# Designs tried in a protein design run: designed miniproteins, single chains, continued (5). Part 107

Each design is a single chain, and the fold is of that chain. pLDDT is the mean over its residues in the fold that is shown.

## One batch from the design tools (miniprotein)

Design m19720
Fold by ESMFold2-Fast:
Structure m19720 (fold): chain A 82 residues (1-82)
Amino acid sequence: MVTLTDEERAEVYRRTLPGFKASVRDYEARTGRPPRVVIAVTRDDPHLLRLARELQRELGATLVVGETEEEALRKADELLAE
């Protein structure tokens, strides 16, 4: 299994972030409503957590924090399903 460091993951997200933000704003402009965005992160990833908090503030997204990646994703899926 190939894993990225927290810093390398933050670099990838930083490079893709403008495109994601543009897509969210385009959707909001077309529908008059923001999309329902949920961000799932683990407690042990401070770089991802920092980026997730910035997205939460800028896009009004819901932040979900788990002890593990599996737990965080499960919580996000539950919020999106309900």
Scores: mean pLDDT 67

Design m19721
Fold by ESMFold2-Fast:
Structure m19721 (fold): chain A 89 residues (1-89)
Amino acid sequence: SVTVSLSLQELPDSYRFTITATTSSGSEMEVRMTVQLDNQPPQVLTSSGPAVALVHADAPRSATRIVVQGEGSDKETGESASRSLTLEL
């Protein structure tokens, strides 16, 4: 019942990643996004909301490798789902 989607939008100055996590239970959703640029330490972003949670992050066009991992979890049922994307530039 948990669904996670990951989208990428190319902007003039950046790459925008959005993770959306949804649960059919209507319970509290938590979304966690991990973004790793090149050899830099990973950045972690989290958000939560009733039934739907979303988070976005922008990466600079100067990056040569971007790894994005998204995980959504239903805090009441314990169900989770994940999506990932790797860009080699």
Scores: mean pLDDT 85

Design m19722
Fold by ESMFold2-Fast:
Structure m19722 (fold): chain A 95 residues (1-95)
Amino acid sequence: LNRSEEEYVEAGREAAEKAIEAARAGDWAKFAAYLAAAEIIGVAAVIEGHLKAAAEIYRAVAEAYEEAARLTGDEEYRKLAERYRKRAEELEKLA
C-alpha cells in the first residue's frame, strides 16, 4: 500500500484500460479480472488517503463498465458505471 498518488492512478487506469481491451476482444473473464484489479487499486488509494487518485481510478472503472454495457446491452453494467461515476464525484468533493 506504499505507492505514490501518481503510481495509484497509473496502475488503476492501466487495469481499467486492459479491461476495456478484453471486453472488446470478447474475453469477459479477463474483463472481470482487470476490473477487479482496478477496483482493488482504487480501494487501496482511498485507504492511503489519495482521494483524487481514487476518484480518477473509479472514473476509469466507470468507463470500462460503460463500454461493457454498450457491447452487451446489459443494464447491470450501465448501473455499475453510474455507481462508480457517482463514487468518483463524492471522492473529488472530499479531496
Scores: mean pLDDT 86

Design m19723
Fold by ESMFold2-Fast:
Structure m19723 (fold): chain A 85 residues (1-85)
Amino acid sequence: IEELRKKAEDLEAQGDALYNAGLNSTDPSKAIQLLNQAIDLYRQAMELLRQIGLLENWQPKSYYDAKLAKIEAKIKEAQEEIKKI
C-alpha cells in the first residue's frame, strides 16, 4: 500500500512537471505532446488511488474524495489548455 501511494504521488508530480513544461513550450506540437503525457500520468495516478481506496475500504472517504477530485481537475485543466492550441 505504501509503495502504491508513493507511486501515485510520483505520477502526479511527474504529470505536474510535464503540464508546466507544456504550458511553457513555444512549439504547439511539443506543447500538445507534453500536455497529453501529463494527462496520461494523472490518469495513472488516479487508477493507483482507486486501487489503494479499494484496499483501504475508502477510509477516510474525505481523503479519497479530495485526492481524486484534485487529479480530475488537473486532467480537465490540461485538456482545456490543449483546446487553446
Scores: mean pLDDT 82

Design m19724
Fold by ESMFold2-Fast:
Order: structure tokens, then C-alpha cells, then sequence
Structure m19724 (fold): chain A 85 residues (1-85)
């Protein structure tokens, strides 16, 4: 539980910084980062592979980034995960 909360907080900060850097809404970008990090950490704790966790986190980031209008921050997060955009 604490690891998922820590991942969410780290993802939130990263998303916020990417939003500021790329000229998108930092709060919305923070939400994308938090959701992606939480998804990856949860899947890892459930015994999924690193590759599966990254792929699902990338899907969550892409979908949320599209809904919230912060697609550049989402793409940057996906690239940092090492998943092909």
C-alpha cells in the first residue's frame, strides 16, 4: 500500500514538471503521471512483468492525456517508461 502511494506521489510530481516544461496544464499532467505510476507499481506488486506494467501504464497515460488535453506530457511519460509511442 505505501509503495503504491509513494509511486503515485512521484508520478504526480513528474507529470506536473513535464506539464510546466511542455506548456500544458500542470495539474492535469500531474494527474496523468500519478495514474500511470500507480498502475505500474500495482501491477508489479501483483507479480506482473516489468514489460506488462510499462505497457499498461503507457495505455493509462495515453488515455488520460487524451481525455485531459495533456497529450505531450503523456507522450513524454510513455517515452520515459521505454515503451514505443
Amino acid sequence: MELVEAAREQGRRLGEQLGKKLGEDPEKAAEVGAAAAETAQRLLLEGHSVEQAKEEAARVARELGRRLGVERAADALIEMLGVEV
Scores: mean pLDDT 83

Design m19725
Fold by ESMFold2-Fast:
Structure m19725 (fold): chain A 85 residues (1-85)
Amino acid sequence: GKKDLILRAIAYLLRAIGYEFDAELYLKKGELEKALEYYEKALEYYRQALELFKQAGASQETLDLIEKRIKELEKKIEEVKKKLK
C-alpha cells in the first residue's frame, strides 16, 4: 500500500543521508577513493528513494527536493573523480 511505499522510501532516504555523511568524513580525511565509494552508494539509495516516492504519489515538492539532492550529489562525485585523476 501507499503507506508501506512511503516508509520504504524514507528508509532508503535515511540510508542515503548516512552514506553521504560517511563520504564527507572520508573526504575530510583525504581518503578520496573511499569518499567516492560512499557518495556513489548514497546516490544509489537517493535514486531508490525517489522511485519509491514517485510510486507512492508523493508531492511534486518532495520529488523536486530529492531530484535536486541527486543532481548536487552527482556534481560532488564528478569533482571527487577529477581529484583522483
Scores: mean pLDDT 89

Design m19726
Fold by ESMFold2-Fast:
Structure m19726 (fold): chain A 69 residues (1-69)
Amino acid sequence: SRALELVARHEARRLAAEAGLSEEQGERMADLIASGEAKNAREAIEILHEEGAISEEQYRRAMEVLDSS
């Protein structure tokens, strides 16, 4: 559903901002979730970290935000 994709992208961007990720990093996260490559935000963050798209500090911060949500 286009509506569900838009909601997923919006939530990914919001979470990325809270975690201190860049707009570009947030868009990559949104793409991973919308495409189904990541089942959820946690898996998307793990993929970004594995790709080297986010720093170790950004990864730790993102996981902290996810654990508090």
Scores: mean pLDDT 80

Design m19727
Fold by ESMFold2-Fast:
Structure m19727 (fold): chain A 78 residues (1-78)
Amino acid sequence: SVEEKARKIILETPLEKVREIGKDKEKMSAVTAAFALALAAGIEPRLGMIYATLQAVEKGLVPKKYVPIIKETVEELL
């Protein structure tokens, strides 16, 4: 589930992986866009920014061009 994936990312992701993803402008832009769309749609982050981002994808709020980059980023974190 989205909630289970978000919890795993928040609790189990090493800080080093977070820093490396933070250096990737394309991945950061895609995640930021998804988060902004989630907030605009009234989706509040319950387990943090990652949950809101993944829920925006699940609700189809994220432009399709960003979905592969977000999924790849999530898979790298998991």
Scores: mean pLDDT 64

Design m19728
Fold by ESMFold2-Fast:
Structure m19728 (fold): chain A 74 residues (1-74)
Amino acid sequence: AEELKKKGEELAKSEDPVERAIGYLYLAQAYLKEGNYEEAIKSAQKAMDIAKELGLMPLYLEALNLLVQARRKA
């Protein structure tokens, strides 16, 4: 979880919007594993927003799945 969170933080700061979307997806996964559902929801929403703007539907659906999981557990 810790290594995934660090990688997610680094990618989320990238100038490449695809890397930023992946970074927020990694953060959502890390927060979900840690039980921090509020941050997991926030990170998943950011990944979804970027993925939607870029037309990256598989990434959007993955982020949506994490969002739903976090909301069910919250």
Scores: mean pLDDT 84

Design m19729
Fold by ESMFold2-Fast:
Structure m19729 (fold): chain A 84 residues (1-84)
Amino acid sequence: LEEELKKAEEELERLKKEKGENSEEVALQLFKLAQLYAKMGETEKAVEYVKEAYERLKAAHPEPEMQKQIEEAEKIYQEKAREM
């Protein structure tokens, strides 16, 4: 997991430079980092990365229809986290 984490962090920095910080690719990479931190038992960091991923995803898709879909996905995640 440590090697996967380092590669995922390097990929995140590469994507920020190539695609921009508010790109869908950056948001997806943040979700991947959240999953890796969750597997390591770092739940607090995992939650922070998921929140940041949704923020970046909303910024990448400014149209109202997509914004609504992203907000619904975020609510579903928050509800599941509350039940766990």
Scores: mean pLDDT 76

Design m19730
Fold by ESMFold2-Fast:
Structure m19730 (fold): chain A 90 residues (1-90)
Amino acid sequence: SLPLEEVSEEEARRWYETQLAVLDELAARAVALGVPEEEVAAELAPLRATLEELLKNGGKIPSREVRRELAEQLRALGMSEELVRRWEEL
């Protein structure tokens, strides 16, 4: 029940591609901290699958307010400023 907003298919695609890149960066950081790669992949697989399904349906992304909150959480987790900015921008 996350609030969603309708955007263009291209804007939705760019946003979801950015989320997939964030998951890839989270996975790389977890592996660098000593978590087994297979365990990280297994934990993130359901999230990747959900994002890929949302990308296929096009045109809907979380509201701007929700995206801001998520961006702040990603920044607190030490994600790159480039990925955080892409998260905040369509």
Scores: mean pLDDT 72

Design m19731
Fold by ESMFold2-Fast:
Structure m19731 (fold): chain A 65 residues (1-65)
Amino acid sequence: GPAEEALRAAANSPDAATATAGAEALRHLQKGDRESALRSARAGVEKGTDPAGVEALRAALEALE
């Protein structure tokens, strides 16, 4: 779905903080743990430095509603 696609994009970021957040959020979402996925994505938005990857994390947060 759109959230998974956005998190995959973030996980491919050249910024380690953004990529880690995207990968962790995707892993949690695939396990059905939406709350942990939201937490990981929010942390990535706060700490990430790649603008494209951070926007992908924001798109995932909006899609997860």
Scores: mean pLDDT 86

Design m19732
Fold by ESMFold2-Fast:
Structure m19732 (fold): chain A 69 residues (1-69)
Amino acid sequence: DKQRREQLAQEVAETVRGLTGDEKAAQQVRDAILAGDFDKAKQIARDALTKAGHDDVADRVEQRIRQGQ
């Protein structure tokens, strides 16, 4: 699932970047998904999105990562 993992990494990183402006968190979540470290990716995405006040989006992103595993 190389192509699916790439798409998931891009989708989640763009969501984190677009809603939080946190380029570091976006890059870290992309790297975690590409490495197959989905638990780390969920943690980074939740922390960044929740800190920015997007709790509902954080829940959806975690679900999307879980489905993409």
Scores: mean pLDDT 83

Design m19733
Fold by ESMFold2-Fast:
Structure m19733 (fold): chain A 65 residues (1-65)
Amino acid sequence: MGSKLVLNFGTTEQAERGREAVRKYGEELKAGEVEVSVDEASSDDVERTRRYAEETLEIAREIME
């Protein structure tokens, strides 16, 4: 019944930051339903994921700050 958002980050620290950003953003989605996944199995192009996450965080910061 709740909404779920799954984010994958290369590191636990990045996952935590992403979680906080989505938590503040997901006002209507009730961010308590957000799942943040950090998988070693996702080592399939972890470097690509890092680039994408970094760019996304930069945009999010510009909006929130």
Scores: mean pLDDT 52

Design m19734
Fold by ESMFold2-Fast:
Structure m19734 (fold): chain A 86 residues (1-86)
Amino acid sequence: SALEEAEKYLEKAEKAIEEGNLEEALKYIEKALEALGEVLPELEYEILEGLVLLEIGVGKVIGDEEEGLRRAVEILKRKIEELKKE
């Protein structure tokens, strides 16, 4: 399912963050977000994308890109768990 695909991409993103591969982590975050876009209404997807991009952008501005990426992963994980809650 799209939720299982998103979850697998987030696992890969977390591993990439731990390895210091921040560009690879961003790529997997983007793939997880795309997978969620397949199951979310357009407005909910746009809000989720905006929140993810905000955390990534804040991390870059404050000089802590790793923390920004970790927060983006946390947002996406929370959304997956909400969608599984039924």
Scores: mean pLDDT 86

Design m19735
Fold by ESMFold2-Fast:
Structure m19735 (fold): chain A 87 residues (1-87)
Amino acid sequence: SKSVEELKKLVDENMESIKEVALYYMEEEGMSVEEVKILAREFAEYLRDQVVAEMEADPSISQEEIDEVVAYHDKKTKELLDFLEKY
């Protein structure tokens, strides 16, 4: 099982990957900020659901730990969307 620290690191890695893809579509493919924000939000939601499902399947992970990782993911998603808006 993954620790909360390892799960938060996975969230950070996922967000960096979404950011790189978003910037590629804006800079190289000419996608609008609004279109890229929709794409980034959808990818973030998909990855959030996968992480939650993995945590819920692990009997060693408490609801408090799930809530902590979810709150961290939501914070990082907001930071990414705010970054893309101002880019």
Scores: mean pLDDT 87

Design m19736
Fold by ESMFold2-Fast:
Structure m19736 (fold): chain A 100 residues (1-100)
Amino acid sequence: SSFEEEAITLLEILKKEMEKIVNDPSLSDEEKIELFRKMVEGLRKYAESIEKEAPEIAKKLLELAEEMERVIDEMKDSPIEEVFEKIKELIDRTIEELRA
């Protein structure tokens, strides 16, 4: 598999795991946001790990991670469902850019 295919697969998994977190009734919104931040950090670390082999893909994933952090910070007083919808849009856009 190419780094592009691997990155797309990772982003699809990230989106599904975030959706599970949003829909988990045992978690508070504060706990959900903390888990989102940990997942964004995981994405950042993955991007850094592939920077030498796939610098353009790494750059797109790092830009996505930065935008996701911005959404979480700016929407801290918003319902978690709205935060997730905005993050989902960013992930979907990045997947489309990677496929191009």
Scores: mean pLDDT 89

Design m19737
Fold by ESMFold2-Fast:
Structure m19737 (fold): chain A 74 residues (1-74)
Amino acid sequence: RIAELQAELAELIERHGLSPEVLELARALEEEFQAKVPELKALAAEDREAALAKKRELLLEGLERLLAAARAAA
């Protein structure tokens, strides 16, 4: 699923170009993710698999938001 969403995002950027709105959202999402890193690190010390699942969930949510913005900008 992540690979499919990444492929769709890449196709939208290829066809329509990278809009400033999408770039700004990507930066904001990266900052949100970085803010969660200490929580993920603590979880990884207790349960590595749960930490990986949480990280994957956050990445999927961020990627879906980027896709929605890219589609709106196209």
Scores: mean pLDDT 76

Design m19738
Fold by ESMFold2-Fast:
Structure m19738 (fold): chain A 86 residues (1-86)
Amino acid sequence: ANKTVLVLGVTTRLDASNEVREEARKKAEEAAEKAKGKEVRLLYAAADESPDALTLEEALKLAEEDARHLSEVTGNEVEIEVIVVE
């Protein structure tokens, strides 16, 4: 079956957290548009306890919203996975 997998990455690099998340989301949207029923795995990064970044809990909530959007755009089932990012 064709699925889209949204991967939420956690980083301790506070200086890059918001930019990394925005870049991951942009890549996710571009991949979703190009997928057209293919399985796609997308990395979504968040910083833990950064002053101006999303916490893991906030990032998960936004990832669920983004997963709904990706499901509507691609027609694929979207799953969320959490991993640690370098």
Scores: mean pLDDT 57

Design m19739
Fold by ESMFold2-Fast:
Structure m19739 (fold): chain A 67 residues (1-67)
Amino acid sequence: GEIKEEEVTLKGTVGRVLAKELGVEVGDKVKITIDEGTGTAEIVSLKTGKKIKTSLRSAKALLELLS
């Protein structure tokens, strides 16, 4: 399937929550990868490489909120 990747900066309320889960800071960058072929998505810290798996719905919502 097609894989979509977007780099976003952690900002606002949602960015603070993700920063805590990833063990990073607001202002740090993450890569959100959406794989519609497998129905999965991932959030990866560019600072630490720490990865969180999530749903397509959650990943798409995070892209809208952080873009």
Scores: mean pLDDT 81

Design m19740
Fold by ESMFold2-Fast:
Structure m19740 (fold): chain A 67 residues (1-67)
Amino acid sequence: SALEDAIRERVARLGGEVADTERAGDVAVELLSRGLATPEQAEAMGRAAEERGRADADELVAAARKA
């Protein structure tokens, strides 16, 4: 999906398949502003990063899909 592709591309631009809590929040805000993520999906992505203190692209994609 466009959202999943955008998550993976954005995490890769942050230095690889891993994003810390702050960077996961930045990804969520950017995708919200682009109309690719809903507020619920953005919140789920941030929550996933908080739970682990970090998130990779697969974790953010899984969180968005569950929302």
Scores: mean pLDDT 75

Design m19741
Fold by ESMFold2-Fast:
Structure m19741 (fold): chain A 68 residues (1-68)
Amino acid sequence: MVEVEIEVPADASEEERERKLLQALAEVFLANPDLSQEQRDAALRTGAAALREAIAAGQTRLTVRLEL
């Protein structure tokens, strides 16, 4: 299990928030090069869902827990 924390400024656009998430996931993928394509796709879906929930809740800090 890998846990990723992202700080998203309250004034950030949705595009900026998505870029921050993608950058954090890219670092996880670089640290874990043995991840299958299915695991990477699952991580992207989990991260996207968590980001949407955080935005809906008005949260400026997002924690994504990935089962890798």
Scores: mean pLDDT 76

Design m19742
Fold by ESMFold2-Fast:
Structure m19742 (fold): chain A 81 residues (1-81)
Amino acid sequence: MEEVIAKARELMALAKEKMSEEEFEKFERYVRGLLLYLQEGRISEEEVLAVLEEAIKLIEQGKYEEAIRLLKDRVDAVAAR
């Protein structure tokens, strides 16, 4: 859990710095959704960490729309479980 919180904090700081306000608001909502599913036991810590790390890499590459889509798709996939 501590590692997930630390990684999410890193990701959110990076996203806020690089993304527009509108992109960041969408991104934040999906990150919060993913963390809520983790708290509910609907997704593992390992899966969340992998998604957050991939999102960081996409943002570092300037692929903001892909990072937002990655999180949205994971949230939607967990909701369908």
Scores: mean pLDDT 84

Design m19743
Fold by ESMFold2-Fast:
Structure m19743 (fold): chain A 92 residues (1-92)
Amino acid sequence: SKEEKEILSKLVTLEERATFQLLKKKGIYLKSVKNVQAMATYLLHNGQLSAQQLATAAGISVSTARKIISLVKKYLPKGIEDVEAELPKIEY
């Protein structure tokens, strides 16, 4: 979609792009660049960030950080390993 292309154009790291594509495959669409970046940040820290730490690191609300953590636990239970599996499928 046009919105998807706009989000992808603003994602700068392969891990951010891999996170977005992996969520899309699972039927989850994050409409905010910051929310995708926050999820990638949480995964890169092996899920060890609290909601408050994630909110501070990603520049999002604590409420949004809690929702992102819940999505990771539900749909990406292997954490960073799921993202690393998608990296070879992302265009350079």
Scores: mean pLDDT 76

Design m19744
Fold by ESMFold2-Fast:
Structure m19744 (fold): chain A 87 residues (1-87)
Amino acid sequence: SHMEEEIRKKAKEIVDEVLELKAAGASDSEILQAFFEKVEEFFKEYPDPKDQLLFLEEARKLAEEEGMELIAKALDWLIEELKKKLA
């Protein structure tokens, strides 16, 4: 659907922005902080937990493909926490 395509696009944009910070020499703590801030901004625009879950799962896939272990681990935790709230 158009919404799913838009969410996947936003996930890639955020992962790419975090990759740019890493390439610029940002520390692990700066990368995590920037990532969480971008996730919070996304959640404000997309309050539906199903859209949030799709976003997190797409970002997790992209982070793994890029070898971003720290971000992938953070996403694993966020996905698990969101799933608990949906159960």
Scores: mean pLDDT 87

Design m19745
Fold by ESMFold2-Fast:
Structure m19745 (fold): chain A 66 residues (1-66)
Amino acid sequence: EKEKIVEEYRKFLRELAELGKDETPENQEKLRKLVKDFNEKIPGFTFDPELAKELAEERRRIEKEL
């Protein structure tokens, strides 16, 4: 379960990076929608401090790749 959420977050970060390469109004709107949709999709991690730490570490790994 946690592993799948980490992979979903990883995909989310990569999509954000890809959309962020072009600062067009269309891409900015897609970024806002992507963030909103992701936050609505995964409510469970909000209440799991262990998962939150794992996601934070995965975010740091992805940032190095971006």
Scores: mean pLDDT 65

Design m19746
Fold by ESMFold2-Fast:
Structure m19746 (fold): chain A 91 residues (1-91)
Amino acid sequence: QRKLIEEAIKLGEQAKERAKQKGYSKSSDLLAQGIEHARQGLEEKDQSQQQQLLGDAGSLVYLSSELLKDKDSETSELSRKAGKLLEEAIK
């Protein structure tokens, strides 16, 4: 679980940097929020609270992926992979 969350944060940071460099500010902001929730989830010991934080993170990251799918397929795919890892971390 911890390794899945850490890898999701890494991929999310890559997607965020790419979105920011290309001027996709809304997607970059969503990714930044998602990464922050994922980091909070990484330190949370209560499984139910962790699942909520990681679920919120996944939703934000997924929304970023959807906004990017027709504009930047590579950055969208990085965001989607991060979301899938967060989903796998919670179940």
Scores: mean pLDDT 83

Design m19747
Fold by ESMFold2-Fast:
Structure m19747 (fold): chain A 92 residues (1-92)
Amino acid sequence: MVEEKIEYIREKVLEYSKLPEDDPLKQEVLELKEEFLRAQGLAAREGRSNEERLKLYGEELGVKIESLEEAEEVAKERIEEMYEKLKELEEK
């Protein structure tokens, strides 16, 4: 489930945030955190109007988004990509 992947990403971000500021792994994870927070914000169903969400999401990703369901699916795909990237990092 997406919630399990979100929790895993949060745990890993906290773990790597304890590294020294100049550690390259910390920088990599901070970049993933930025993307993760953006994806989470787009998956949220409350706050912005439907038209605003579609427009901003399409502009930021450089893709054409036609519906909120499509926007939510793209956000879920981004969360899954971040989860896989963290998994690959752990396997080294």
Scores: mean pLDDT 67

Design m19748
Fold by ESMFold2-Fast:
Structure m19748 (fold): chain A 76 residues (1-76)
Amino acid sequence: SASLTPEEAADAVRGARGTLEDARKAIENGAPLSYIASLLTAAYIQVSIVRSAGQTEEADRLLAEVRELGAEADKL
């Protein structure tokens, strides 16, 4: 298994949170669905990195946000 440094783990959490904020703004601003889907895919990948870093509770919370934003995008 690939070992993540504490810095890489922290970067993954920051990245996931940033991407989710960008996705939320994209949905609020009526951005193209392809762009929203790209942000949600990126966030999902970042959540997987957070989980592999052993931050399971944070990864579960971030994944819940990805799913909630995906459901909001489905209404567009």
Scores: mean pLDDT 83

Design m19749
Fold by ESMFold2-Fast:
Structure m19749 (fold): chain A 103 residues (1-103)
Amino acid sequence: KEVPKEVIEEAKKNPDIGAPVETQLEILDKLEDILPQSKIDKSRQRAQTEQAARNGQLDQSEVDRQNREDALKDAQRFLDSGNTDMAIRHLEKSGLTEEAKKL
């Protein structure tokens, strides 16, 4: 909850320092008197967009589809090599238990 002084000093030079979203927003609040409002607004909007993505809004559905497709492709490679046991284990580890039961 307390932001280190070193982090505040770094943020004065570049408000997009890659800190965790909560810390980034707290830093931006402290920099409102120091940096132009346009830079604060841009950095705050980026932090909020990243927070929405991390909370599984919009981008999570694409991540879930990609992870599912990758898991199915990796399982298919094991099946193509005749290693059904490895395909089943890979699907189970990926949370695709129904697909594993089909094998």
Scores: mean pLDDT 67

Design m19750
Fold by ESMFold2-Fast:
Structure m19750 (fold): chain A 106 residues (1-106)
Amino acid sequence: MKSELEEIVQKLVELQSQPRASREEVNELLDKLEELLTKHNLGEYLVELAEKLLSGDEAQQATAWQLAMLVLNYLSRKEQETGTLTPEEQELKERAKKILDELENK
């Protein structure tokens, strides 16, 4: 699962590096990541990958933003549906927000 997730993230970086990135292709890869996140509890690993991409080039930073948004949206939806997050999920939500904050302040 981690290798498959890393392959999808690499494809996202490659698409974001192109002048005419296909919105449909980006959305398809994001949908696959959301499925993996939901089925295999890979939210922490996605945030770790996004944090590593923050110090990269523009395509890597764009990918970091997409990964952070994906995790934030997933956890926000879970909190809305269940009424609560575990302490680990709350920390993960805060880490995702920090990634978005750092990218906005550049």
Scores: mean pLDDT 79

Design m19751
Fold by ESMFold2-Fast:
Parts: C-alpha cells; structure tokens; sequence
Structure m19751 (fold): chain A 81 residues (1-81)
C-alpha cells in the first residue's frame, strides 16, 4: 500500500540521517514528497511532512535544518506548480 511504501521510505530517511548522509536523506525526502503529492491525499502529505520535520530537527543543527527545510519547501512548490 502507499502507506507501507511511505513508512519504508521514512525508515530509509532516518537511516540516512543517522549515517550523516545528508544527500541520501534529501533524495529519500523528495521521493516521499513526490509520492504523497501524487497520491492527492492531503492528510498523508501533512503526516509525512510532520514526521520528516521531527526527524530533521532531531538530527540536524539549526543552520542545516533551516537550509534543508527551505530546499524541501521549494521542492513542494515545484511539484504543485
């Protein structure tokens, strides 16, 4: 199911953050956003964004968090255009 696929990707996202593989984490985050936006499920997108935001805040310093959050927000805007 879509929810199972998103759950698996969130686990991969957390693994990349623990490994300090920021580029890998960003690739997985963008994949999560692409799948959730394509699904049209606004609740699923909101839940995925909230979980990713918590994981980013747990693993990144304030400066990197601000930069990554801006990049992911820009990606969402591109996908919705």
Amino acid sequence: SMREEIEALLARFEEALRARDLAGALRVAKQILELTIASGDEELLTQAEARMALLLAEHLDDATLARVSAELRAHIQELLA
Scores: mean pLDDT 87

Design m19752
Fold by ESMFold2-Fast:
Structure m19752 (fold): chain A 91 residues (1-91)
Amino acid sequence: MTAEQAKELGRRARELGEEGRAYEGGRLAALAGQIAAESEDSSEKVGEAAREGLRGALEALRVSRSIDEVNAAIAGALSAIGASFQHGSKE
């Protein structure tokens, strides 16, 4: 899996949020963060993928109307943030 695939998922999550599908957008943003963390091609590419995933999660959060939708968007944002911090944790 590549950081480019994670960026594409983050972008699609944002589009779903703009169409009012906040829950699905939040879930795709979470998947984008997980894929970015697993790819670890380079700190630059992972950072860009994490940033796109975070933007997708934030758009889902902005259009959220219920606590369940908010929770999905927050989980997506935390997943993206976690991806950027994974590289800093040495074995």
Scores: mean pLDDT 74

Design m19753
Fold by ESMFold2-Fast:
Structure m19753 (fold): chain A 103 residues (1-103)
Amino acid sequence: SAASAALRRLAQRNGEVAKKNFEKIDKEADEALKRYEEALQNRDTVSPEELVRLAREAAEKFAKAAGAYYSLGTDENIQKGDEYLAKARELRAEADRLEAEVK
């Protein structure tokens, strides 16, 4: 429809701004995961409590990224949201395991 064409053009113009915001969300998730993975590689120098904190922070950032991608509503973005949510669930499970080892 003509309305669908107009909405697609508006979405395309707004997509440039959205893209920059999503690049920031992706970067924050990637950086949080990198900090956790670096801490795991240096486990002898990092407290167990700090490992749990980093894992939970990474899980939160991935869950936030998943929510952001779901808000875009395209099949490709829903799939990317599912991948990010799966990673968030893995990181939460790992944090729970690490926390159980501390207690």
Scores: mean pLDDT 81

Design m19754
Fold by ESMFold2-Fast:
Structure m19754 (fold): chain A 62 residues (1-62)
Amino acid sequence: MMKIITLDGRLSASEIADELEKMGLTELAEFARTLEGKSFEELQKALSEEGKKYGVLIKLKK
C-alpha cells in the first residue's frame, strides 16, 4: 500500500524537493533536485518511480 502525496505541478524541481524535505523524505528530495529543468511529464514519471522505493506515490497537480 502506498501513501499518496499531491504537490503543485507548477513548482520547480527545487521547490518540490523543499516540500518533500519538510515531510521527512530527505533522500527523495535530493533525487528531485537532480531533476531541475525537466518537463512536468518527466518530473511526474521520475518521482512516481523513485517514490515507490519509499512507499509513496507522488502526484503532481496542474
Scores: mean pLDDT 80

